# Ledger of designs, part 111: designed miniproteins, single chains

Each design is a single chain, and the fold is of that chain. pLDDT is the mean over its residues in the fold that is shown.

## One batch from the design tools (miniprotein)

Design m3872
Fold by ESMFold2-Fast:
Structure m3872 (fold): chain A 61 residues (1-61)
Amino acid sequence: TKEEKEKKAKALKYQFLAKYYLGMSKSYRINSEKNKSDLDKSKKYEKLAKAYEKEAEKLLK
């Protein structure tokens, strides 16, 4: 159905966002010892990535 297509498209978008934010988290973590601000950003993006991953899982069930 059209509704199933929309849910699947939204899930794919959230999976992409989860991967993107996880990448950002890792990037900030590499420099965290030299910049404390980067550690905070790393943690923020990790939480955001996990949130999008869970939202994608809900849409696919």
Scores: mean pLDDT 81

Design m3873
Fold by ESMFold2-Fast:
Structure m3873 (fold): chain A 79 residues (1-79)
Amino acid sequence: SGLVGLVREFAKKLGLPEDIVREVQALVDKLRAEGLSNLEIIKKVLEFLKERDPKLAEMVIEYIKKYGTPELKKVAEEV
């Protein structure tokens, strides 16, 4: 629930394309079913975005670096 809320808030604030939002939501659901933690899921989502839309991924990573928690900032630096 918290991750779905984060994806929704993030899409709203950054104006993410609906197709990318749907693809990210599907990826989050798949990774959650595989038993990954929230931080592991976020790392995989950022890796996915870097391959899917590198320019959008950079905007996302910079947003997390500026406004994220310390744990999220660390994940953003590792991707």
Scores: mean pLDDT 78

Design m3874
Fold by ESMFold2-Fast:
Structure m3874 (fold): chain A 69 residues (1-69)
Amino acid sequence: DAATAAAEAQRLLTEVENLAKKLISKGEYGKKAQELLDRARADTQGAVLAYRGALNELKKIEKEYEKKK
């Protein structure tokens, strides 16, 4: 169902945006978060996979940030 796929893509994009917003103000980690967010927004063909990949990378950045206080 295309509508279900679109709904999941929007949900994943919202998660990417929320996590990126938390990280964007964090200097170097914020720059990486912004780049991932921009990339996720540009992908319309593989939206679910692209957004899931971006979310995983943002979680890695968050973990690195947490290790450095």
Scores: mean pLDDT 72

Design m3875
Fold by ESMFold2-Fast:
Structure m3875 (fold): chain A 93 residues (1-93)
Amino acid sequence: DPRVAAARGAAFLAGHEKAASAATQSPNGDEAYKRALEVGGEKAGEAARIASDLAGPTGQEATRAMHQGAKRAGADVLSGTEAAKRGPAAPPR
C-alpha cells in the first residue's frame, strides 16, 4: 500500500528529526545517543497506544518506523561525535 509506505517514510524522518533535536541538547555523544533513543522510544510508545485504539495497523507501522528513525539518529550522532574526537579530518556522512 503506497499510502502506508509514505506514512512509514514520513514517520521515520520525523523520528530521526526529533531524536537528532533531542541529541543536540546533550553535553556529549553517549548522552546524546541515550537521549535520542529515550525520546524516540517514549513518543513511539505513546503514538502506538493511540494508533492501536484509533488508527489501527497503519498507525502502528508509522510508529515503528518513527522509532527506527530515532534509533538511526542516535547511532549517527554517536558516530559523528566519535569521528570528531579523532580530529577535524573526518567529517560525518
Scores: mean pLDDT 52

Design m3876
Fold by ESMFold2-Fast:
Structure m3876 (fold): chain A 68 residues (1-68)
Amino acid sequence: MSEEELAEIESLFRLFDRDGDGTLSRAEIEALAAALGVTLSEAELERLDGADFETFKAFYTAVREAKA
């Protein structure tokens, strides 16, 4: 991915990581998925609960590629 895309993903991760612990909660992933127009199953939400930056980056990239 481009440096600009990486910076955008990092900014979004930081925005949703309200407590700054470096992970995203299930509720934060749900809010992000809704904002991206993506429907996630319960199994996907469980897998993404507590996602670190690398897990989030992979998820966001996959969603963008599927929508492009």
Scores: mean pLDDT 74

Design m3877
Fold by ESMFold2-Fast:
Structure m3877 (fold): chain A 75 residues (1-75)
Amino acid sequence: MSETTIRILEYLLAHAGEPVSVSELARAVGASQSTVSGILDDLEERGIVERVGPGRYRVADLEKARALLAEGRAS
């Protein structure tokens, strides 16, 4: 798993229950908005996050998000 994906998951989990914007995530993780959008689309397909508005996402499944983050941190 990429370091960018790990950072996105860490940020999303720190803001669990709150909508997070693509631009906010891009700034927080040091990636482009297009890169962040691509990762969020993948996480949405996997049921980990849900789109709650234009360019806004939140964690949909906390256990799946935590499990994926743990796997990504286990190098």
Scores: mean pLDDT 84

Design m3878
Fold by ESMFold2-Fast:
Structure m3878 (fold): chain A 68 residues (1-68)
Amino acid sequence: GKIQKEIIKAALDVVEKNKETKSKEEVGDEATLTVIKLIEENKSKLSEEEIEKTQEEVGKLLEEKLAE
């Protein structure tokens, strides 16, 4: 859904903005915290399955972007 796409985009934006100025660990931590915050803010609008799928998709994105 729209919220899931917005959360994934927020994680990607954190990576793209910080990857040249911060370590891979710091970028990964910041992206993960951003995702957790957005899920909590939208918890009433997301099913348990949607939360799980969003976390899986973000995890794959972070592996691809931070592994290079």
Scores: mean pLDDT 80

Design m3879
Fold by ESMFold2-Fast:
Structure m3879 (fold): chain A 68 residues (1-68)
Amino acid sequence: MEPVVLSEEMRNILVESLAEAQAAHPDASPRELLEETKKIFLEKAKERGVPQEEIDRGLRFLDQSIAE
């Protein structure tokens, strides 16, 4: 099994996005939290000029996190 490899910048954006989503919606369901995190992550990554391929990897990483 090949792990999804993220850059340091992408990991930082993911952590920030999750923290913001959780702070805004502390009682959100896991699915609601994930969807909000994806929206915040996508906006932050685009604002910081992250390549689309890395954005796609970050979204894939989030999707894999809910597969359990």
Scores: mean pLDDT 75

Design m3880
Fold by ESMFold2-Fast:
Structure m3880 (fold): chain A 74 residues (1-74)
Amino acid sequence: MEDEEEIEELKKYSPFLAAAYARRKGLPYEVTPVQERWLERMEKYYPKEEVDKLIDTAVEGFKKRKERIEKLKN
């Protein structure tokens, strides 16, 4: 499923963003105490809309980067 693929891609780049994405989607993902504390702070200091945009932008950025690398190999 696309959401699971996005989590795996994010995990390779940033385990914090992967944890945030999984939490937002309600997907089963083991969060370390450090990641949970980071997520709690992000939720307290930033509006949910801003956090969601950061996650979406990161996911889109990784997809675009992967596409560029794949195109260079062709």
Scores: mean pLDDT 69

Design m3881
Fold by ESMFold2-Fast:
Formats: sequence, C-alpha cells, structure tokens
Structure m3881 (fold): chain A 70 residues (1-70)
Amino acid sequence: SKLVEEAKKLAEKATELAKEGSKLQEAFDYAGKVIGLTAKALQEGRLKDAEEIAKYGEKALKAIEEALAK
C-alpha cells in the first residue's frame, strides 16, 4: 500500500532524528504525521493498513522515548 510505504518512510525519519538527539522536536513532528496516516487509513476503511501504520508509529515513539531516557 502507498499509504503504508509513506508511513514507513516517515517513521524511519522520526527514528533517525530521535537517534541524533539534537532534533527531537522534528522527530515528534514526523511521528505525528504517522499517527495522522493511521487516522486516514481508518477513515478509508483500510483496517490492515491502519494496523501496520500504527505499528510503525509505535516504533518511532519508542525511539523518541529511548532518546529522552538518556
């Protein structure tokens, strides 16, 4: 799915920015975009896409949480 591929790229960017540590605000902004794509998938009735996008968002948020814990 194009929507899932977009979410994956955004989540990967959020994770990269979180690991860099100096751009946590940008990492949060990218993670927020992944959450927005989850909402869009739900609105379109794409339940499998929404589940997969939500998992990417969870991974991005976990990376941000780990960066904050340092």
Scores: mean pLDDT 84

Design m3882
Fold by ESMFold2-Fast:
Structure m3882 (fold): chain A 68 residues (1-68)
Amino acid sequence: MPSVEELREELSEFVEKHIPSLTSEARAEAFALLEATQAALKTASDEEKRRILRETMERLREIYARSQ
């Protein structure tokens, strides 16, 4: 099971690799999601952070797929 650090690294790599290739609309949606995720992580427990990061990755993949 990936750690919080591993999930953060996976998310960061996905963002750096794929977000610049998105349309302006999809990129705005992705950034709004990331901003909401960062806000949620500030008050989350370690266990909850893993869940939030995993759900954020799933949503980002969907945004990316729709943008292609």
Scores: mean pLDDT 81

Design m3883
Fold by ESMFold2-Fast:
Structure m3883 (fold): chain A 94 residues (1-94)
Amino acid sequence: MLLTEEAIEELTRLLVRMLRALGASEELIARVVELFRRIAALPDREAGQALLLEFASGVDKVYEEYRAGKVSREEAIARVEELVRETEARIAAA
């Protein structure tokens, strides 16, 4: 099922709020926003949406583990940076 443009914008806003709560740098936040723009521009919209949802789910899981006290803020930020790097590599390979 394809997300509407409004749903993608809301998801982006939610992820930015989670990243700020983690203490992510403005550079990392800008990188995530640019990542979403690149995904939205992929020719295969279904594959792009699946990648976007997978990335968003990964960030949400990290944020919830941080809120539950299972990971430190430093570990949470490092995991988000790794998710960004992995997703950027998948876009480059597509």
Scores: mean pLDDT 81

Design m3884
Fold by ESMFold2-Fast:
Structure m3884 (fold): chain A 95 residues (1-95)
Amino acid sequence: DEEIRRQLEELIRELEKAIEKVKDKELKLELEIELGFLLMVLGLSDLIGELQRELLTRALERLIEVLEKALEKEPENEELKRALELAREALELLR
């Protein structure tokens, strides 16, 4: 779906920007791990659509949890807020 692809590409860009601005080392690592997981799932071209959709859903749910925690600790990071909005929108499109 073109809509979900566009949303995920925008999410990845904003998440990368958010991570660069994160000052807390532990939160930065957690966000990098979730970004890595999301990118890995997107790279699994051999997955059938149902499995990829399920893995993307799980990756986005995990990412949203870490983004919410990061925003609580670094509320001034506007890119974290944008990444969270985009992740929630992407999750809605998969439902």
Scores: mean pLDDT 83

Design m3885
Fold by ESMFold2-Fast:
Structure m3885 (fold): chain A 66 residues (1-66)
Amino acid sequence: SSMNNQLKQQLLSQANSLRSQSQKYSGQARKYESMGSKTSLAQQYKNKALSLQQQSQNLQDKANSL
């Protein structure tokens, strides 16, 4: 239905946004990791990236079920 198509597009849009945020956190984590002295901060950013990736995947799975 048209409503299911709109919901699917909205979920995919949100998933893409979360993936983009995850990539930014992952990139920043690599920069902190390269500094050596910021290993704890690098790990925090890696954890945030993983959380955002999981949220993105959940929304994609939801969209695929429609």
Scores: mean pLDDT 89

Design m3886
Fold by ESMFold2-Fast:
Parts: C-alpha cells; structure tokens; sequence
Structure m3886 (fold): chain A 84 residues (1-84)
C-alpha cells in the first residue's frame, strides 16, 4: 500500500538510508506486506545493516530481516514466555 511505502521511506530516512531508490522502497514494502513482519523488525534490520556498514540492497534487507525474525522466535522459545 502507499501508506506502507511512506512508512518504509520514513524509517529509511531515520536510519540514514534517505537516498534509497523508490524501487527499493517498493520492494521492501511489498516484502513486509507479504510476510506480515512488524515495522519494529524492519527498524532492527535497518539498524543492523547500518552498524555493519553494509550497502542497503533488497537482498541484504531480506536476509537481515529473516535473521532477526528467526532470532526473536528462538529467543521467545528459549525464554519460556508461555507459563501454564
């Protein structure tokens, strides 16, 4: 959606990727919409890429976001958040 594209563009600017192409923003927004991943996970992925000094590409974004989602899922399982 256009609203999601605008939110993604704002997050990119916030994290120092203000020069990201419109094509990259569209690909990221479509991926986020398709996967249902949270904007919080998106922000964590952008922070990680920025800390690593890596170029923001769609492939790097997908890999990083999936790694964050897997790590978060494993953390929740290991921490035993579900009490009976």
Amino acid sequence: SEELKEKIRELLKKHGFENASDELVEKIAEFVEKTGFSLESVEKALEKIKKEGEELTFEKFKKTLLEIEIEEGLRLLEEGVAKV
Scores: mean pLDDT 79

Design m3887
Fold by ESMFold2-Fast:
Structure m3887 (fold): chain A 93 residues (1-93)
Amino acid sequence: MLERVDEALAELDGVLAAALEATAAYAGLRAAIEWSAAALRETLERERELLERGRLAELEAFRARRAAEFRARAAELDAALEEEFKAFEESLK
C-alpha cells in the first residue's frame, strides 16, 4: 500500500522524463512541465504521510481526489505540449 504511493511517484517521474525528452527542443515549455510535476509530487507525498500515520478514512477520501487531480494534470501537460507545437508551427507559417 505504501509501495502503491511510491509507484505513483515513480510514474510521475516517468511522465516528467518523457515530457522533458519530447520538449527538449522547446526549452521555454520545460519550466511549466517541471512546476506541474512538483505540484503532483507534493500531493503524492501528502498521501504517503496520511498512509504512514494510519489515517485510513482520510486517505481513502484523499486518494479519490488525488486520482482525479493526477488525471487532470496529465491532460494539462498534454495540452501544454500541443499548444507549444501549435505556436511553433504558426511561427513558421
Scores: mean pLDDT 69

Design m3888
Fold by ESMFold2-Fast:
Structure m3888 (fold): chain A 98 residues (1-98)
Amino acid sequence: DAEEAKQLLLDHGAGSMAERYEKQGKNGKAAHSLFHRGKALFKLGRYQESIESYQRAIELDPDSPVTPDALSNLGQAYEKLGYTDKAAEYFEQARKKA
């Protein structure tokens, strides 16, 4: 649902939530917020911004429970942009983390 995606983007996308958690050393919460931002951006067709959000989420907390899904979703976003080799790399990473 596009309206749900827009709401998730508003809740997790206004540039203070993830940054605020990072400043507090709450990398897991920051990663979770960025993961949901990435999902919202993907649903809105904003694939490059979705990729950036997922990559940052993985960088902040690579062992997060959302990381396998973030890697899989990152692969899907790269496929949407036509980067099939890069997509395959992320799908393999997701499989190894699952």
Scores: mean pLDDT 79

Design m3889
Fold by ESMFold2-Fast:
Structure m3889 (fold): chain A 115 residues (1-115)
Amino acid sequence: MIPTVPESEGQALEDLLKEAGVLDELLKADDEFSEAFAKGDYDKAAEALLKQSEAFREAAKKSKDPTVKQKLLDVSDALDKMADYIKNKDWDGFKKALGEALDKTAELARAAAAA
């Protein structure tokens, strides 16, 4: 599940992820997550979130801006927490972690737009 952000900030984030070479991997993993979650395959849904997390960590390694790098790592950490809660079928924990991931992704999109 990709969080909704303002179009200008969302475009800056997409450009950042494309330049890092991870955008296609993230889009594929988002599709894998949506399909697995819809089928009730929560182990595969968690694996798809971990693939998204790894893509954000790869983008962070390529980032030269320390603020953008930290925000990429914050999103990665939030996705790891979501994966843990889905794997354990802790839906209250998942809902909270999803909110944190959305907030961290919005912060990243703002940082990307400001860079």
Scores: mean pLDDT 84

Design m3890
Fold by ESMFold2-Fast:
Structure m3890 (fold): chain A 89 residues (1-89)
Amino acid sequence: MAEELIKELERLVKEAEKNKEDPEKLAELVVRAQRTAEEGMKIAKEAGDEEAQKRILEAMGRLQRVLAELAEEDPELAKKVEELALKLA
């Protein structure tokens, strides 16, 4: 169900904001969010649910902003998160 996946995605993005100082946990949250967004987008597209598609894109946009802000504040930590996320995916 798209609504449950959207709520989970929004929760994961919020947890990512709280865990900026924990690169291993942040990397895990990023990978889980990407997977949840892919599943939600597939369901939303099959249902023709444009509102669900928009909400998923907005949540992923918020996650990208969290990562961009981290890269500005601590570029070495941001690179470590990217490396860890690649290993988990």
Scores: mean pLDDT 84

Design m3891
Fold by ESMFold2-Fast:
Structure m3891 (fold): chain A 83 residues (1-83)
Amino acid sequence: MSPAELAELLRRRAEDIDKMAEELEKAGKKEIAKVAREGAEALRELADAVAAGDEAAAAEALERARELDKRLEELVAKAREEE
């Protein structure tokens, strides 16, 4: 897979996540939707860095995506605990 192909894949996944976030928001899960949208933004930043060959920017975007993934897991766990 070329950097350009990887960047396109990441952008497409970000679009899919935005669509899922919209449905979560309609379902009243606003906090989870917000974190999902932030994750989509991090994937776009990663895609741009990968396309540019900027390894430092790609590493920063990846770390941001990991932090948001942990936050999403915490929110999902908390929502299940309160059910």
Scores: mean pLDDT 80

Design m3892
Fold by ESMFold2-Fast:
Structure m3892 (fold): chain A 90 residues (1-90)
Amino acid sequence: SAAEEEQKKIEEQLAEEEKRFAELAKKAPEDPRIVAVLIKLLEPELSEEEAMKLAEELLKDPEKVKKLVEEAEKKYRELVKKALEEEKAK
């Protein structure tokens, strides 16, 4: 029963974070700064300046922005799930 309650809490927190990500992703085609944040999520070793240059280039191609958003959403879900599981271990 405790394990079921913990899984439900993780699922609820994941759903809340997915909603927050969806709101951010909706603005991505209009804002290179948001695209840069998504790039840094996938490539954390890139500098802020490098991420911004890539964001401006990607905004020229809506198909690439769409693919970036989809990949960033998957990565974000993995990171959130890992963070929640690590907090549980404390």
Scores: mean pLDDT 76

Design m3893
Fold by ESMFold2-Fast:
Structure m3893 (fold): chain A 57 residues (1-57)
Amino acid sequence: KPSELLKKAVEERKKANTLRQEAIANADDPEKRSQLLAEADKEYRKAMEYFEKAIKE
């Protein structure tokens, strides 16, 4: 279902944005900030995969 995949893509992107904001809030903990940014990047990749599937289906 294209709408289902699109919704998943939007939710993953929202999660990535939340993780990025959390990373910024942890500016004085560089290790934690780095980990949060890595998680945000992973969620952005998932969002892109869902968007691509939604477009194809």
Scores: mean pLDDT 80

Design m3894
Fold by ESMFold2-Fast:
Structure m3894 (fold): chain A 55 residues (1-55)
Amino acid sequence: SAETIYNVYLSLLTRHPEAAASLLAFAARDPRALEPAKRAAYDVGNPAVIAAADA
């Protein structure tokens, strides 16, 4: 579900912001995963993570 993907990415992006580009690239393989993953990236509030979401 979108909520599950959001919560997983929120946790991963908070703990491992250095992996943001790779994590978001993986989410981009499915449009249903990309939206909640990008929302999690914006909600984390880390500038490097937000930059990866905007790429």
Scores: mean pLDDT 84

Design m3895
Fold by ESMFold2-Fast:
Structure m3895 (fold): chain A 85 residues (1-85)
Amino acid sequence: MSEEEFEEEVWEALREIAVAIAKLDMQKGRYEDALAFAKRMAERFAKEGKTDLAIKLYEDASKIAREMGFEDVAKELEEYAEKLK
């Protein structure tokens, strides 16, 4: 495994962890905290050139928000994903 391959695995793992944390906050009714956390992590991914991971984070978090009935949060997350495309 090269350093580049290792870095890609770390960024993907961080994306999965970020989605999981956002889901936990949403399950606890902390949807504003979930939104803020997802946005912060996605902005970090974008700054590191990992725009595809930032988009996936927003899209996955949006799906979870919608499944939980947080339609406004889901729409805001979808808008953030679209702005990165």
Scores: mean pLDDT 81

Design m3896
Fold by ESMFold2-Fast:
Structure m3896 (fold): chain A 90 residues (1-90)
Amino acid sequence: MDAAVQRLLARLEKLVESAKKIAEEDLPPELKELVEAVENKDWARLSELARRLLEEIERALEELREKGEETELSESGREFLAELRALAAA
């Protein structure tokens, strides 16, 4: 369990850094809350936030696409969304 949480957290950190690099400081608050929930090992909160993040990240990615940005976040975001869906479904 802890190893899986650490793996998820590492992916979150990389995704967050990619998002910040592109937007320079335009990270969705829900994503920051998710990172904190993972760090605090708050599974109930994590599952709840995962569902919200799915929609927020999808919207953020769509806006980045519209602006013509090509980012690792777009590709990593799709993969991350799949993991979030699995977590939210749990």
Scores: mean pLDDT 59

Design m3897
Fold by ESMFold2-Fast:
Structure m3897 (fold): chain A 75 residues (1-75)
Amino acid sequence: MAEELLARIKEAAEAGDEAAAVEAVEELVEATREEAREELLAEGYSEEEAEELLEQARERGIALARKHAAAAKAA
């Protein structure tokens, strides 16, 4: 479930485990990708635009997970 993956991302990030946090984000993105793609298409985005937005969301999620893990490790 997405909530379990979100909890795992939070726990890994708070523990300063960047690798675990990134892995959990990638698993969440993969698990929710088809649902998110369908939602974007329903909102009126093209398949091309939906794929671009999903890739941007993945990159942003990974960057945020890394940033939070680094901050927790430095604290």
Scores: mean pLDDT 79

Design m3898
Fold by ESMFold2-Fast:
Structure m3898 (fold): chain A 59 residues (1-59)
Amino acid sequence: SEKLKELKKKVEEYREKLKKIIEEYADWTEEEVLNSEEGQKAIELVKEGLELLKELHEL
């Protein structure tokens, strides 16, 4: 249970970071983000974070 508490804190911290990234990209157009390598990298990071969240929820 202690490990789960620590993992949950890390997930919450990751969620906060994801929110900040999403807010940063809110000023960008979706098409600009999708067409840029930098934007695609950010999208991949978000997807990775969501997969991590799913794994944690499964545990």
Scores: mean pLDDT 69

Design m3899
Fold by ESMFold2-Fast:
Structure m3899 (fold): chain A 94 residues (1-94)
Amino acid sequence: SELDEALREAIRRLVELAREARAAGDEESFTVLTGAAAELQHALDEKASAEEVLEMLERLRELVATLPNAETRARALGILDELMERIREIQEEE
């Protein structure tokens, strides 16, 4: 489904960003971003609804907004915001 594809892409991007953060010595961002990716993977595996995923993303967005590195924080927020907008578009039916 389009939702499954959107989730897989966001998970991939979050894991990639987490690895980059860890390589730069940012273990806090690595832990938070891998945790966020794991929550999205669980939602994908459990076939969560678009509404449930949007509620989860709002919580993850608040958590990510607390990351200490401004660049990593902005990139992570961008990934989550893009996913949220894509899910809303899927719900609107073209």
Scores: mean pLDDT 87

Design m3900
Fold by ESMFold2-Fast:
Structure m3900 (fold): chain A 71 residues (1-71)
Amino acid sequence: SSRRQQQQSLINRIARETIDTALSGTLEDAKQTARDLVQQAVDAGILSEEEGQRIIDAVTRVAEDVYAQKQ
């Protein structure tokens, strides 16, 4: 269960930091934040490359929606 708990905690952190970046900065910075955090997790062996890409896609979609709302 610790792997799943680590993955869930990390996914929550990636989402939070990406959304916060979209709210306070640019969409480009938010997308880069998501990519950087996911790459760190893949390099650490917490996420697979496939899981990482799914998270980037999901969080990027949310960041785009949030960024559009802040205009």
Scores: mean pLDDT 84

Design m3901
Fold by ESMFold2-Fast:
Structure m3901 (fold): chain A 115 residues (1-115)
Amino acid sequence: MHEVEFPDVPIAEVLDLSERDRAVIREIEAEVRARMAELVARGEISAEQATIIEAAIGLIARYLALQGRSEEERREIVETAFELLLRGASAEEIEERLSDPLIRDVVLAALDAIA
């Protein structure tokens, strides 16, 4: 198994999140896990790649909640990051579609680990 070195994300306050924010994070993680399990079952990605994508999305979801972004914005950004990870998007496309530099760094680190 490969361990991914993600950039330092300030997640120390994750436990201070509201019950609603924690529920949204759990729902996002469950949806991504289900989609990853389906792709692995079809042989479209490896179990190791699925683990990396799940870790990256979980980190992004927690970071966005700590930033106080709306639930709608968090879901939109997570779905964009997930799409880019699944497609193996170029650095240029990631820079165009993701404005937050920390989220860009997480996505780029995950793609580097998958390659």
Scores: mean pLDDT 79

Design m3902
Fold by ESMFold2-Fast:
Structure m3902 (fold): chain A 62 residues (1-62)
Amino acid sequence: SMDEHQRLMDDFRRRGGDMDRTISDLLSNGSKNPSLRDDYLKKMTDVRDDLTTFGDRVSDSL
């Protein structure tokens, strides 16, 4: 339904913003500090998992 699609789009926009920020942090700081890089690599894996889950949800709704 349109309401379900709208909710998924809103969730996508929110998640997209969170991911963009995480990737920006990784690109800006990941190469400078080994400890920070390891933390951001873990976050990147979490972001990838979120992307996969989100893709499945969008596919199921369309």
Scores: mean pLDDT 68

Design m3903
Fold by ESMFold2-Fast:
Structure m3903 (fold): chain A 74 residues (1-74)
Amino acid sequence: MSKVEKALLKEVDRLVEEITKRGQERGLSPEEILALAERAVDSLVDLYADIFGLDEETKERLRKLARERVREKI
């Protein structure tokens, strides 16, 4: 679990930085950037859950952590 969680959060950090940079270049508001980042990390969590065979409880816990990480950065 901890290794999967750490790998996921590293990818979340990378995605948030890329989305924030590209959103700012396009003149998007912080609220629009936040919405895009939350959608991207939701998809990333779904992908990790499918690849690693995570149960729904673990998937939703990781989704919450990913969204909290997004909100810390935006």
Scores: mean pLDDT 82

Design m3904
Fold by ESMFold2-Fast:
Structure m3904 (fold): chain A 59 residues (1-59)
Amino acid sequence: DIKEKVRKLLEELFKTMKPGEIDEEKRNETAEKIKPLAEKLPLEEVREILAEQFEKFEK
């Protein structure tokens, strides 16, 4: 399930960026891994996952 993989990778990405320790290189590498998977999903599904993760991160 590509959608589930993208969601998990995004959650892992946000967790890796803990306050006080930001690995910019790891963030970029993980984002590049997510990009091809996200391209395989319909745009609406990608937006839903991003919105959900963004709201969770904003809290």
Scores: mean pLDDT 70

Design m3905
Fold by ESMFold2-Fast:
Structure m3905 (fold): chain A 83 residues (1-83)
Amino acid sequence: NAEQAEAAGRHTEAAVRAVRAGDLEGARRHLQEMHRAASRLSSLGQQVIDHGTALVEAVLAGDEEAEFKAAGELIQALAEAAA
């Protein structure tokens, strides 16, 4: 479902932006909305949740290698879920 994949991606981006701005409460809300959108996807929904969460956690930890890896895995999972 392309609509839910787009929503999950948008909320993950918003969560990352919130972490970088120091808005941890906003980041948590966006992760909750990402979970909600991803839960409406096929069997790929769990991969979107796992990689989206890992991306936000990597940004919060300042782990650039983990951020890059999680971002790539999330983009792939979202593309597959949208197809």
Scores: mean pLDDT 85

Design m3906
Fold by ESMFold2-Fast:
Structure m3906 (fold): chain A 95 residues (1-95)
Amino acid sequence: SLEDLRAEYRPKILALRERIEAALAAGDEEGFFEGLKELAVLVIEYGLRALEAEPSISRQHLLDAVESLLEALEELLDEEKVEEFRKLMEEQLKK
């Protein structure tokens, strides 16, 4: 069920958030970027499994959410890193 998926993914997302916050506090730009990539993969994985559990959720809503995230990242990251994110997210969406 969707509730079971939330229960499964919530602790994983929170653990990644702690790692991202720790990297940011330490000035670890590479660790921060890697943590953001892992979070993006996990969120897309959750979204795809949520679509399977709840057929009323549109795949288009997931695609729109991914584009919104990429637009937000364009304000925080350089073009090369944004392109790495786009490629990674597209690869995850094809699975």
Scores: mean pLDDT 79

Design m3907
Fold by ESMFold2-Fast:
Structure m3907 (fold): chain A 89 residues (1-89)
Amino acid sequence: SSLEKQAERLIRRAEELRRRALELLRVRPSPLAEEAIRLAEEAIRLAKEAIEYAKKGDDIKAIGLLLRAIGLLEEAERLLREAEEELAK
């Protein structure tokens, strides 16, 4: 379904963000990068739940979980961008 594909794309995006944030933490401590990892991991969890509800035909729950996951990932991306900008200074 389109919901499953959207959730799978979100999981890949969140996993890539987590990888980048972990590489930054290898260079220096960053509370922003650590928070970005936490939000990305929660987004992955919610997106995986959204896939399971979509497979069961519960599109309302799947959409609700996916929207929450999108919001968390957008915040994680903002925090990682700020962490990367601080590292560049």
Scores: mean pLDDT 89

